# Designs tried in a protein design run: designed miniproteins, single chains, continued (5). Part 32

Each design is a single chain, and the fold is of that chain. pLDDT is the mean over its residues in the fold that is shown.

## One batch from the design tools (miniprotein)

Design m17092
Fold by ESMFold2-Fast:
Structure m17092 (fold): chain A 61 residues (1-61)
Amino acid sequence: GAEEAARKAVEAAAKGDFGAAAEYAGLSSQLARQGGTGELAEAVAKDGGAGMQRVFEAAAK
């Protein structure tokens, strides 16, 4: 679901692959419209590293 796409975006960004990270963030945003995780998906897309760190923290909990 949206959480898996968001996690993959965080992993891609951690490796420096911001292109793949942006694509996964976009997919997560679309899925999150159905699951209510839009804030995390938008944070990943807009805040880059900071947003991705927040998604990583949320996924770890």
Scores: mean pLDDT 64

Design m17093
Fold by ESMFold2-Fast:
Structure m17093 (fold): chain A 59 residues (1-59)
Amino acid sequence: VRERLMQATQIAKNVILEGMYMFGLSEKDAANEAIKELLNLGYSQRVAVEATKMALARL
C-alpha cells in the first residue's frame, strides 16, 4: 500500500535525523536504526529498507 510506504518514510526520516543530530550516529548507523524501528512497528523488511532509502534521498 502506497500510504504505508509514505508513513514508513516519514518515520525513517525522523529516526535518521534524531540519530545523526541528537546521538551523533553516522548516516549508515542511523539508517540501520530506522530499519530496526520500522520492523518493530510491524513494517515488512522490503518496506523498511525502501522507506529508509527514500528518507536518505530527501535529507
Scores: mean pLDDT 81

Design m17094
Fold by ESMFold2-Fast:
Structure m17094 (fold): chain A 64 residues (1-64)
Amino acid sequence: SDRAELYRLVSDILQFLSSHLSPDQVQSFRKRVREIVSEYDEGKLSVEEAKQRLYQLLDEALKQ
């Protein structure tokens, strides 16, 4: 399902970042991910829009 694909992507990103960022940076990232997932669950974002926002957030986290 689209929801399962989105949650797998979230899990994979968080596992990756937990090995590369500080706990405080991971916690900040988790908060922003929660907002994206909430908007998806509320029907405000499509799965593709949610994935795009997650990739943008990942890019920002890795560059800063």
Scores: mean pLDDT 83

Design m17095
Fold by ESMFold2-Fast:
Structure m17095 (fold): chain A 70 residues (1-70)
Amino acid sequence: SAKEEAAKKAADLAVENGLIEPEQKETLAKALSQYMDDPLKAADVLVENTGIPRSHALLLASLADRLAKG
């Protein structure tokens, strides 16, 4: 689905920018796709699961939403 593809792209960018380890890509993509309609919830889940700063988690949630919308 568009949400899953967008979430995977955002997760790839997070690895490329050193925000998460490659092993965390699937976890990040799943959280982003599941909570894409609620960026604040997505960001909170990302912080809990990966430990990235909340500001970066919010940017990733927003990016995934934009990618899903085209």
Scores: mean pLDDT 81

Design m17096
Fold by ESMFold2-Fast:
Structure m17096 (fold): chain A 87 residues (1-87)
Amino acid sequence: MPSLDEQLERLREAVLAFAERFNVPEEVVERVEALFDKLAADPNLTREDIERGAVEAYLLLSRHLSPEQTAAFAAELEAVWAELEAA
């Protein structure tokens, strides 16, 4: 299993790459980055904190995505979680 810090970084990379791909507004990207920075600064970071962070990032981005893009984003997040669980 990758460390919690590695899991958070992998999730951050996937979310930010998706936001860049679909031209999500800069203020939304900044809010997502602030969320991940806050989680990365937590010395007691848990997997549950990362899971809640993923849900919050999904909700922040989904408001700026089409239904099709939102479905693709959900699928990519599920694939990242499956990848992290397999490692």
Scores: mean pLDDT 80

Design m17097
Fold by ESMFold2-Fast:
Structure m17097 (fold): chain A 67 residues (1-67)
Amino acid sequence: DLTAFDLYLIDKLVEKYPSLSREEALALLDAAKNNEVTEEHKAILKKIGIPESVTPAQLVNEILEEV
């Protein structure tokens, strides 16, 4: 189950990257929690203009530092 804080992070990701769907934002958040980088996660990051050197965990941490 998603926590209220998880939903908040999804909303912040979608606000910062409006081409990102809520399901794609959830996939990036799950990847960050599991310290995962798959080809699907790389495709999502590329779609929103994030360099492939940046991991989902790094992206989520940058969002967390802005709160």
Scores: mean pLDDT 78

Design m17098
Fold by ESMFold2-Fast:
Structure m17098 (fold): chain A 64 residues (1-64)
Amino acid sequence: MEEAKKYYEMAKNAYEAFKDRLTPEQRERLETAVKKAEEAYKNNDVEGAKQAFADIGRIIADLQ
């Protein structure tokens, strides 16, 4: 549970840091990934939270 929460918190922080720099489509994808991380946290799914955070990392990498 603590690990899944960590990934969810990291996902939220990434969203806040980058949301204003994204296209509407990228922002929607980022919001969806954050919601997936939240659901994984609620379900105590560490692997799902890691996957959601990895998707966020890919969205951010496409920006840079």
Scores: mean pLDDT 79

Design m17099
Fold by ESMFold2-Fast:
Structure m17099 (fold): chain A 78 residues (1-78)
Amino acid sequence: ADEAAREFERAAEIAKKAPGVNAQLASDYATSGALAARNGDYERAVEDFELAAQYARKSGNTEAAEEFERGAKLARDA
């Protein structure tokens, strides 16, 4: 069971060394957050949008990070 988690962690560490990984993670978390919000799971939407913002900032995309931070705020206020 923990073997799968370890492989995902290893893949994430290797992937973080490649250009564009932070941008892809930002996109993936933003998509997850949007889906959670659509389903009324605002707690998950906040978590995912906050993670999306962190990865967007790491990729140098401050504009996207600010948009995801707004998404998290809207989900928190819902």
Scores: mean pLDDT 71

Design m17100
Fold by ESMFold2-Fast:
Structure m17100 (fold): chain A 68 residues (1-68)
Amino acid sequence: GAAAERERLEAEIERLQREAVRAFLAGDFDTMVALAERIAELRRRLGVPEEEAERMLASVRATAAAEA
């Protein structure tokens, strides 16, 4: 049902966030941004407004640009 799908999407987002942190710590900013793009897609599927999901993604991209 919808509740089970929501829990699955939330768990996937949490897993991808942990992988993004690992990529950041490893200096792999390309992987970090790719993971953030996947997280934004899942957030949109979860019903998060596109503007909010894009704002979160833009924050990750800005961090990657500052570190690169």
Scores: mean pLDDT 82

Design m17101
Fold by ESMFold2-Fast:
Formats: structure tokens, C-alpha cells, sequence
Structure m17101 (fold): chain A 70 residues (1-70)
């Protein structure tokens, strides 16, 4: 799994932490292959924690379970 492309997307002075988290979730949802879903989930969770959005992790896990079978 190569997340370097998504890490290179400008985080910008113009995006809130919530908007950055939404962008990361959306980007991963489009690029993740079946074999890498668990790794992608863990990577997104770590990015959300770095953005101070750890309180949103349960919602992310529920969405991933519902839509991606994780």
C-alpha cells in the first residue's frame, strides 16, 4: 500500500482538521485494494489521532465495517 500520494496532498492552511480527516478517509476509500484494507484503516486512524480527531475514530470504524466489511 502506497499512501505517499495522499500524504503529499496539500494539508493547507485552509483546511480544518475535520476537513483533512474527511479528505484522508475519502482518498483511502478510493485507492485501497482488498488485501490492504486493514493497513489502510490503521493508517487513517493514526492520521486522525495526529489531527486531534481521535473522538471520531469510532464513527470511522463503524463506516468501514458497514461499507468496506472491516
Amino acid sequence: VDFSFFESIPKGDFLSPEEQAAMLVYAVSLAVKEEDKEKAKNWVIEQMKKLGLEHLVPYLEEDLKKYYGL
Scores: mean pLDDT 62

Design m17102
Fold by ESMFold2-Fast:
Structure m17102 (fold): chain A 88 residues (1-88)
Amino acid sequence: SMNLYERIKEALTKEGYGENADIISQQFVNRLAQELGKDRNGSDIRSITLEDVKKFGRDKTKELIRESFDLNKTPIDDEKLDKIVDSL
């Protein structure tokens, strides 16, 4: 089964961000792990589930993805952000 990192990476690649998909996906998962109080540097990053994303909330998840794009200086529009969030 696909973990959250693989799923977000696939969503980013599908929307045309394949070149930055790995770094943005890693940054998003690490930041989500930090927000959930999980070890972002260990194997616990791979234990973050879609249920954790749903409990964190759509709007907060969307903002973490946007911030991950901003930190990597990659422009993204709101429509593509919605598609990526809704594909998780």
Scores: mean pLDDT 79

Design m17103
Fold by ESMFold2-Fast:
Structure m17103 (fold): chain A 74 residues (1-74)
Amino acid sequence: SEEEQKKINEFAVEWLKKHDSETILKHTNTGKSKVDEISKKPFKEDDITITIEYDGKEYSYLWSDLKKLYEELT
């Protein structure tokens, strides 16, 4: 549901708040998902992605999109 997606996105933002920039960068790569969880658009080959595990599932974000969401929520 949209409400559940919001909770997952909020968890991802809280995960970013708990970790320093160096640690965050170590988690950037190509995730298992082919689409960004925020925009629902497919990743391009050169896109920097971050994968975060929530409730036993992996969710992939375009790093720039998740960073923008972080800035909106902080």
Scores: mean pLDDT 68

Design m17104
Fold by ESMFold2-Fast:
Structure m17104 (fold): chain A 91 residues (1-91)
Amino acid sequence: KVEELIEKVKSEDVNEQLKALEEAMQIPDIEAQKEVLKEALKSEFEEVRLAAVGVASQIPDKEAQKELLEEALKSEFEEVRRAAEANLKRL
């Protein structure tokens, strides 16, 4: 259930947040995946935001991928913005 994954991605544990990203990719619903990834892109952990950029780039829906990468461009972490820029350039 997407609500449980959103709670997990908001946890204070970086490992729980990363696990939520893996579980979200097993859901055959692009909108549910997108919702979890948008929350992961707001994580206080740079590692989680970078993982979310990587996962977003694997979504088969190019419009959803673009929306998530554009959200990542607004990150306070320079490495997250650079990763988003590189992936958007390949779209």
Scores: mean pLDDT 81

Design m17105
Fold by ESMFold2-Fast:
Structure m17105 (fold): chain A 66 residues (1-66)
Amino acid sequence: MEAAENKLVGLLARASPEVAAEAVEIGRTEGMAVGARYIGEHVGDAEAAREVVAGLEAQEASRRAA
């Protein structure tokens, strides 16, 4: 498994429980990348969220290539 999931969990841990719960729900309904962007904005670190999104996309590409 790529480290992208661990990076996402780290962002969730840095957020308040309310923000984390909303980000998880957004991720389930609109996609993990959207959830990661939401949490990054509320933690005040949109660039970290952008890196998590890039990591998740690389993970998907790696899974398809395997």
Scores: mean pLDDT 70

Design m17106
Fold by ESMFold2-Fast:
Structure m17106 (fold): chain A 99 residues (1-99)
Amino acid sequence: GRERLARDAAAEVPGLIKTLDDLVKELNEAIERAKTGDPEAIKEARRTLIRAYGVLFVARVVLDLAEPYLSPEELAQVRATIDKVEEAIKKGEEAIEKS
């Protein structure tokens, strides 16, 4: 039932945090390359932003399901990591608009 799905979602959270941390690094690197004004670097940054939106959507769904089964520390960590991804996306969009 829903309780089992929520527990299974909670088990996925450590891997999700790692995926989100790796995504923040990838976004920051792609944004930095895009600042050179290279059309291919800008195109790659746009692709990374689209993928980041998809991962962020899945992360929010997993968090919603898992929340009752997470420790306060795990809950704080995943929320902080989601916030970092959202901030990285915002900075990426601003950098691409200025290019």
Scores: mean pLDDT 84

Design m17107
Fold by ESMFold2-Fast:
Order: structure tokens, then C-alpha cells, then sequence
Structure m17107 (fold): chain A 74 residues (1-74)
């Protein structure tokens, strides 16, 4: 449902901005787009580490925030 994916995107964007305030709006939007587009998780992890320069701990935190956003969304 389009309404549900939009709710997940909004909640994930909010949580990412709170946890990673040093990331630009463009970087946060790119993370949200990739997480919600059903991209292969291995390619997503590689992109986060290589393109955004995130640590393994930061990548795991993003995965946690995504899970929480999905669970919090109606």
C-alpha cells in the first residue's frame, strides 16, 4: 500500500535525522530511497560503507532504525 510505504519513509527520515544530524538531507533521502526500494541488502551495505563512508556500527544502527520505522508504521 502506498500510504504504508510513505509512513515508513517519513518515520525513517525522522529517525535518521535525529541519529545522524551530520548527514545532509540529500544523503538521508538516498538512504531512505534505497531501504524502501527492496534493493539487495549486500549492495545497500556496500553503498553505505563505500559511498557514504559509514562505519559497520553506523550501518547496523541504520538497519535498526529501519526495523523500528517499519514496526512503528500503521
Amino acid sequence: MEARIEAVREELTRRLRERFPHLSDEQIEAIVDRLTSLVDNRELIRWLREELGLSEEEVLEIARLYTEAVEASP
Scores: mean pLDDT 75

Design m17108
Fold by ESMFold2-Fast:
Structure m17108 (fold): chain A 74 residues (1-74)
Amino acid sequence: VASTSTNVGYPIQAEQVDALIAKGATTVVVGSEGITIPAVEKLNKSDKVKKVIAVGDKTAEALKSYGLKDSKIV
């Protein structure tokens, strides 16, 4: 199982999502640091990513507003 968390204060970038998918991650955790729209697009397009865990209600709302599929949000 591959998982990552970003350093405090830095939003998750698209290249970090690419690296996680390449390592075989099926679950990605997004904390209060947030995530960029291009990174959300990569999470949506990847069949390998099954779950995205949002730490906190504001992070979950941001993921939905950026277009992440509800079926992937936990």
Scores: mean pLDDT 72

Design m17109
Fold by ESMFold2-Fast:
Structure m17109 (fold): chain A 76 residues (1-76)
Amino acid sequence: KEEEIEKLQKELEELSKDPTPENARKAFDIYARLIALKRGLDPELVREYLEAMRRGEVTPELRNKLIEAYKKAKEK
């Protein structure tokens, strides 16, 4: 809930103060988890989608999985 979101945001801010490739990967993982929590989605699916978008490799199958997850989240 809100406490978890605040914790993740603080971790992102802390990682931004020490810009290393390792911290950039950790920040990306936290960002995906933050989006997933706010939208009620699986963080692994969000990470996979964002990485595919960055590479320009979003498949129709991956898009459909994300759409179905959004619909399921709205039903709850």
Scores: mean pLDDT 75

Design m17110
Fold by ESMFold2-Fast:
Structure m17110 (fold): chain A 70 residues (1-70)
Amino acid sequence: AALSQETQSRIARLGREVLVPALDAGASVEEATRLLAEALREEAAREEDPEVSAELEAAADGILAYLAGA
């Protein structure tokens, strides 16, 4: 299923606030994407909307699966 606009917006924001600064600070792509996945999980844990929370968790799991070579 496609992600909601809200979930896509949050992923884009965390990409700018977490992924890009980590890469600029000299982190590897693997390290930066792992930090993004952790930030997505923290957003999901604080999210009151269960649909958005589930989509954020799925996005984090997808990133971690990609890093694991799945």
Scores: mean pLDDT 81

Design m17111
Fold by ESMFold2-Fast:
Structure m17111 (fold): chain A 70 residues (1-70)
Amino acid sequence: MSLEELAELVKLLARQEGVEVSDEQARKIAEYILENPEASVEELADFIQELTGFSREQATRIAEGVLSQL
């Protein structure tokens, strides 16, 4: 999966949780995933929450959704 495809997936999953990520935020999340392919749901959720300020529940749902599609 390309960086752009992964960024689009992140934006889609954030929208399902009722939140919006910027193109820059989506790319940073996609870059994190590609640089850390063994990252757990918890580690990815921590990164998303720190980057976006979303709730833990929202960050966890987005992380689970992204990793389940890889």
Scores: mean pLDDT 85

Design m17112
Fold by ESMFold2-Fast:
Structure m17112 (fold): chain A 110 residues (1-110)
Amino acid sequence: SKEEVELRLQLLLMSVSATAYVLARMWKGKNPELAKKLEEIGELVNEASRYLSQGDYDKAKELLEEAREKLLEIKKEYGSELSPLAQRNLNSAIDDLEEAIELIEKLQEL
């Protein structure tokens, strides 16, 4: 149902923002530039969630696509420096954003 899709979407966004902020806090002392980039991703995801709650699917999708691109950039630039657990969490966040974007497109077709 539409309600189940909307619930799944919000859970995905909460998971991604939480992961971004936790990783940012962990890296603040070791690599403040990486921490700032992760913080910005969390902010983009939270802003997208606000636009979704207002029914602005186009703006929400744009912000999530930007967040996904930034996570892919982090994976490319810092992936070798990340622990295996951090790499798994980063990959899960990327996958969750890809699913979220697909769910928004599905809602727009209804």
Scores: mean pLDDT 88

Design m17113
Fold by ESMFold2-Fast:
Structure m17113 (fold): chain A 86 residues (1-86)
Amino acid sequence: SKIEEIRELLEKAFENIFKDPEKAEEYIEKAQKLVDEIVEKEDKEALEEVKKILKELLEKMLEAFKKAGAPEEEIKAVEEAIKKGE
């Protein structure tokens, strides 16, 4: 399903965020295109599932960023994204 493809793309983006930021950005961009298709179809149920996936991955990313000593700007961006999803 598109939701499962979005999950896989976002997980791959997360895995590459410190190792290969350009690759991470490509995966995020591909996931965003699939999300845009769900939004265009007004599939509210699919959109809520995507929001849950994003929240789980953003929380994992926040922990990883804090552990790695990422810039405060990047940490704030992730925290804001989590808050906006609630």
Scores: mean pLDDT 75

Design m17114
Fold by ESMFold2-Fast:
Structure m17114 (fold): chain A 63 residues (1-63)
Amino acid sequence: MMVSREQAAEAISRATGLSKEEALALIDGRGFGERLSELQAVQAMIAAGADVATAVEAMSEYT
């Protein structure tokens, strides 16, 4: 399932404590574009310092 860039940024912010702007910059830096797969969002959270369980839980709201 695909999530929006905004939904992914909100999930990353919650999982990592980054601001929404910082989360959006991380998504943009990885080249994911306007839509992300669940896996791409989880990978972005892990890259930002979240553990796997936290990243998966943050995405469960959107899947």
Scores: mean pLDDT 76

Design m17115
Fold by ESMFold2-Fast:
Structure m17115 (fold): chain A 69 residues (1-69)
Amino acid sequence: SIDDELRMLRSAVETGAYGLPGVGRDVLDGYVKRGFISEEEANRLYEAMYNHDLDRGLELVDEIGKRLG
């Protein structure tokens, strides 16, 4: 479901923001390949994770959720 995908995306963003942005990038590339998010959305999420900006990362996930709902 979309809710399950968003929950998993949120978890990946939290993990990336805790200092593993490379791992987060690989996970985001998987979501782009599956068509769940765009490359632009993935790049914005990766930048938030790289900067350890958890609040911004979660805002971006919420924006994606609103687009999909």
Scores: mean pLDDT 79

Design m17116
Fold by ESMFold2-Fast:
Structure m17116 (fold): chain A 101 residues (1-101)
Amino acid sequence: DRSARLAELRARALEALRAGDYATGSDYLREAIRLGNFSPEEARELTLRLLIEADATSPETAAIAINYLEEKGITPPYSNTPELTPEIRKAIVDQALEVLK
């Protein structure tokens, strides 16, 4: 069942990302994207959603959310702040979620 396999790949990707194993998480994500025949845009959205689900306040998730917002032509909030606190990282991620729909 393709749907069951997609759910399994997504779950394995999420587990790897939660462990900080981005290489393994990326491998499972790539397989899920290929199996689900996602467009490049859908693939980017899936990747960002899984990173947020794994750890919404991590510096890694915030960095990818910043890149996503910049790709959409949106200036990330607090870009003039020298250190991103967990609260600021959450605000950046929340803005990315608004754009993701």
Scores: mean pLDDT 78

Design m17117
Fold by ESMFold2-Fast:
Order: C-alpha cells, then sequence, then structure tokens
Structure m17117 (fold): chain A 62 residues (1-62)
C-alpha cells in the first residue's frame, strides 16, 4: 500500500496548484509533511493525513 500513498502524494501536488479550496491545500501539505517524516511512528500520521485529504477532495467536488 506504500505505492498507493506515493500516487496520492502526486495528486496532492496537483491539487495544491489547481484547487482553490484552502482545506484541500492544507490537507495536501499535511500529507507531504507527514510522509517526509522518517520513522514507523509517522505511519499513523500519514494514514490520517491521507484520509483527510481524500475527504477534502470529495467535499470540494460536491
Amino acid sequence: EFEKLKNIIEQAKYAMENSKSPEVKKAAKDLLDALNKPGEESFVDIVKAYERFKKALEEEKK
């Protein structure tokens, strides 16, 4: 599932440039920051940020 996370990061970058929603931008940034943190403890943070980013994207598309 690490590969899926990598794809989401690329999408986060795209959303940061094309999204006008501050919520999406914040979630994308948080996700990137969490991923940049080395260590197993950050795994939970990465999953959390990923879920938050996905939800923000869904709400923005509504």
Scores: mean pLDDT 72

Design m17118
Fold by ESMFold2-Fast:
Structure m17118 (fold): chain A 85 residues (1-85)
Amino acid sequence: SLVDEVLSSLSPEDLKQLLDVSIKTAKDLLDLYPNNGGHRSLARRNIELARRILDYARERGLISDEEAEKYQKEIDENQKKLDEA
């Protein structure tokens, strides 16, 4: 996919930064605009992107198990907020 092609072009540092940004964006959108359909849709897309980045990094050993578990928990917390609305 185009996303996987883009991810393969990024350094491990850039991947982690993109992961952090996608998680933070989803969190901020859900915290600030919990009832807005458009912002919730954008939050969902950022959660999906974060999952794809994390899976990509984990499968290629670009992230430690401890860091991967931390990011997974943050993604899961965002998913819970999305599902509760």
Scores: mean pLDDT 85

Design m17119
Fold by ESMFold2-Fast:
Structure m17119 (fold): chain A 96 residues (1-96)
Amino acid sequence: SDEETAEKMIKIVDDFLAEAKARFPQIPDSVVEKLKESFRYLMKTMVNEKASEEEKELKIRMFLLTLRDELIRQGVPEEEARALVEKLEKKLFEIL
């Protein structure tokens, strides 16, 4: 179901952010929390709006661009931020 898929995606993003924070302690807890809240809101909106698979893909890609830019802003090297976000994208799209 859309709800089950959303819950799985939330867990994947939560696990990713926990790992990113462990590797890059300079990322503030407030930034991690804001990213978690942003993704949960995105998932809730997609479920409530009964978004198409195309709309889900687009909205997830937009979130991932924001995530990448925030990691870079917090001092994660650009190449590493891109590689991490690409790995996350692959995991999310495997369950979409």
Scores: mean pLDDT 88

Design m17120
Fold by ESMFold2-Fast:
Structure m17120 (fold): chain A 66 residues (1-66)
Amino acid sequence: ATDEQIASAAEALRTSTSDGELAAVAGEAAKAGIAHQVLDALREALSRATSAGAIQALRRAIEVAE
């Protein structure tokens, strides 16, 4: 993974207002193997997520990171 991918994923997780976008970014971070590098941003996004789908995607990415 590149520093650009890590920075982009962290920014999207912190700034996205869409639960669908949060779920997509969490899934892409896990798939790219960068979930550990964006773990704090994933945890912040989980505190803001309201849909069951987004919450589950974020939790899954956090589990992969740990």
Scores: mean pLDDT 81

Design m17121
Fold by ESMFold2-Fast:
Structure m17121 (fold): chain A 76 residues (1-76)
Amino acid sequence: MEERARRYLEDGRELARKAVESGKITQKEADAFLEAMELAYQRGDLKGLLRITIKLAELVGDQERVEEYRRDLAEA
């Protein structure tokens, strides 16, 4: 599997955890994001994976990561 896709999946798991810890989303919402990300990863849907990771980064307020992932999405 693409090393890049694995990185986004791992980043998304960490961002989802931070979003729950900061009270931005519930654990149920985080579980739904993680399920969607795992499905995108298994299907090789890099764009789908990136879209979810961007949303999680926005929820956490990590603007630097949002801009990085948006650039990656434009190139995918």
Scores: mean pLDDT 83

Design m17122
Fold by ESMFold2-Fast:
Structure m17122 (fold): chain A 100 residues (1-100)
Amino acid sequence: LTPQQVEAVRLLVEAARYLAEAIKLSDNPEAKKYFEEALEHVARALDAVNAGDTEAAIAHLKESIENVKKAIELTDNPEAKEYGRKAIELLEKAIEVLKA
């Protein structure tokens, strides 16, 4: 992996940890489902980064961000919202790193 790919993987692993915490804290089943879909897209992005497919990785990260945004709107748990927002920040940073 290039240094940019290594940094992207680090950011994505941290984002996945925040999404896992948001899933645990979410009482709304629909919010939980959107956080789970976001986590699946992060996993697909990690596979794409490891395969050297930067375009596919960025596409999956954009889908992940959209799912996290929907989950944040649906959850009433403020800690789950905070973990979701932290995940979005890391996912957006990963996209910037992958574009460099």
Scores: mean pLDDT 90

Design m17123
Fold by ESMFold2-Fast:
Structure m17123 (fold): chain A 66 residues (1-66)
Amino acid sequence: SRAELLAFIDGLAPQPSYRVPSTSKDPAVEAAAVHLANRFPDARLIPLPGAAHDPAQFLALLRSQL
């Protein structure tokens, strides 16, 4: 869910870069990407077209980067 995704981002350790979905039309995915950028302003966001189309897929993508 979007709430689980946002809670997961709040618990993340700083990383030099994050892979983020760039082609999602889901407003919850877009909002979570903005939240991630605001939480880690020094991190580089690397766009992955088609990597996630919903909050559950974005959460799985972030979890794979731990």
Scores: mean pLDDT 79

Design m17124
Fold by ESMFold2-Fast:
Structure m17124 (fold): chain A 74 residues (1-74)
Amino acid sequence: MEEVLEKIRKALSKVLSEEEVEKVMEIIEDYVKGKLSEEEARKRLAEIEATLSPEQATYVRAAFHEALEVKRKL
């Protein structure tokens, strides 16, 4: 679990600012921990993606897809 989240954080850090990484990671971690529903997590991530470039938004979507796979195995 922690290793996958760290891998996601490192990937996002290559294309996002530190503040943007923390916002995205908070949503992903809360989703994985069951504090947010998939619908609520998708809504919050879409709001962040709207402020990002198309390339940055693609990395955020890829990160959430990794989180979905991890959550499904829990």
Scores: mean pLDDT 82

Design m17125
Fold by ESMFold2-Fast:
Structure m17125 (fold): chain A 92 residues (1-92)
Amino acid sequence: SKELKIVLKEDTVVQLPEGVTAVKWKTTVSVNGKEVLVVEGEAKDGEEVKIEAEATVTVKAGDVLTLKTEATLYTEDGVEEFSAEQSVTVKA
């Protein structure tokens, strides 16, 4: 097994689609389905978002790291929810 430092870092100016007034998001990093890092935030169009979060985990070859982001978009007509998930397997 090996020690792995997971870093979530972003520095961006939020650009929202036409008709969207705000966004809320939750990004979760999991190892073999167990949450190890969670970052939540909220922004309006044109706001700067800075994210710096880290976690140190012990992993072995064959372990699965999953990054899941859930977003809630606020519009004049209501609320829209989106989810995206990506996984990578740890190499030997």
Scores: mean pLDDT 82

Design m17126
Fold by ESMFold2-Fast:
Formats: structure tokens, C-alpha cells, sequence
Structure m17126 (fold): chain A 69 residues (1-69)
């Protein structure tokens, strides 16, 4: 079980950059969809972009912390 967990971590560490990039691309797509459906002011777009970036940063931090264990 410990060896299996280690292999999972190695797999995730190898895939983590692609996963994080996919997450960012998905967030960019969500922002584009929101802006098309409900046109945002420059201020609203900036706030939403910051919120999405914080979400990605939080996900990255959590993933890196988990991989460090």
C-alpha cells in the first residue's frame, strides 16, 4: 500500500503541470463564457479574473503541499 501510494504521487507529480495548466485553461474558458453571456465592465472582469487566479493558486498550493508529504 505504501508503494502504491508512492507510485500515485510519482504519477501525479509527473502530471501535475498538465493538470494545473488544464485548470487554468478551464478557468479562462469560464471567464470567456461569463463575459459573453453577461458582458462585464472592466472592473467586474478584473475582479472575476483575480478570483479565478486565486482559485488556481490555492489549487496549486494544495497540490504541492500534498506532493511534499
Amino acid sequence: SAERERRRREFLRREAPDLLESLRAMNDSILDLINKRKPLSEKELEEEKKRQEELVERARRSLEEWLEE
Scores: mean pLDDT 72

Design m17127
Fold by ESMFold2-Fast:
Structure m17127 (fold): chain A 71 residues (1-71)
Amino acid sequence: VSTETILAAANEAVEKFRAVFPDEIARKSPLRQGDLQNPVFVAYLRFALQEGGDKLSEPSRQALTTYLESL
């Protein structure tokens, strides 16, 4: 999975799950490649995937799952 695909999936998660992300993180949208290495952002992406992976598009869910499992 490409970094661009993972980044697009992460930004989809932020948009759909804004209430899950702290205001500070939500204000940093769109997420940049460097944010994917930030453990705080990674923790919130894991939470968004677990709590509402069914609300994400299938490609985004798969891309985030693959990325987070690689860490």
Scores: mean pLDDT 72

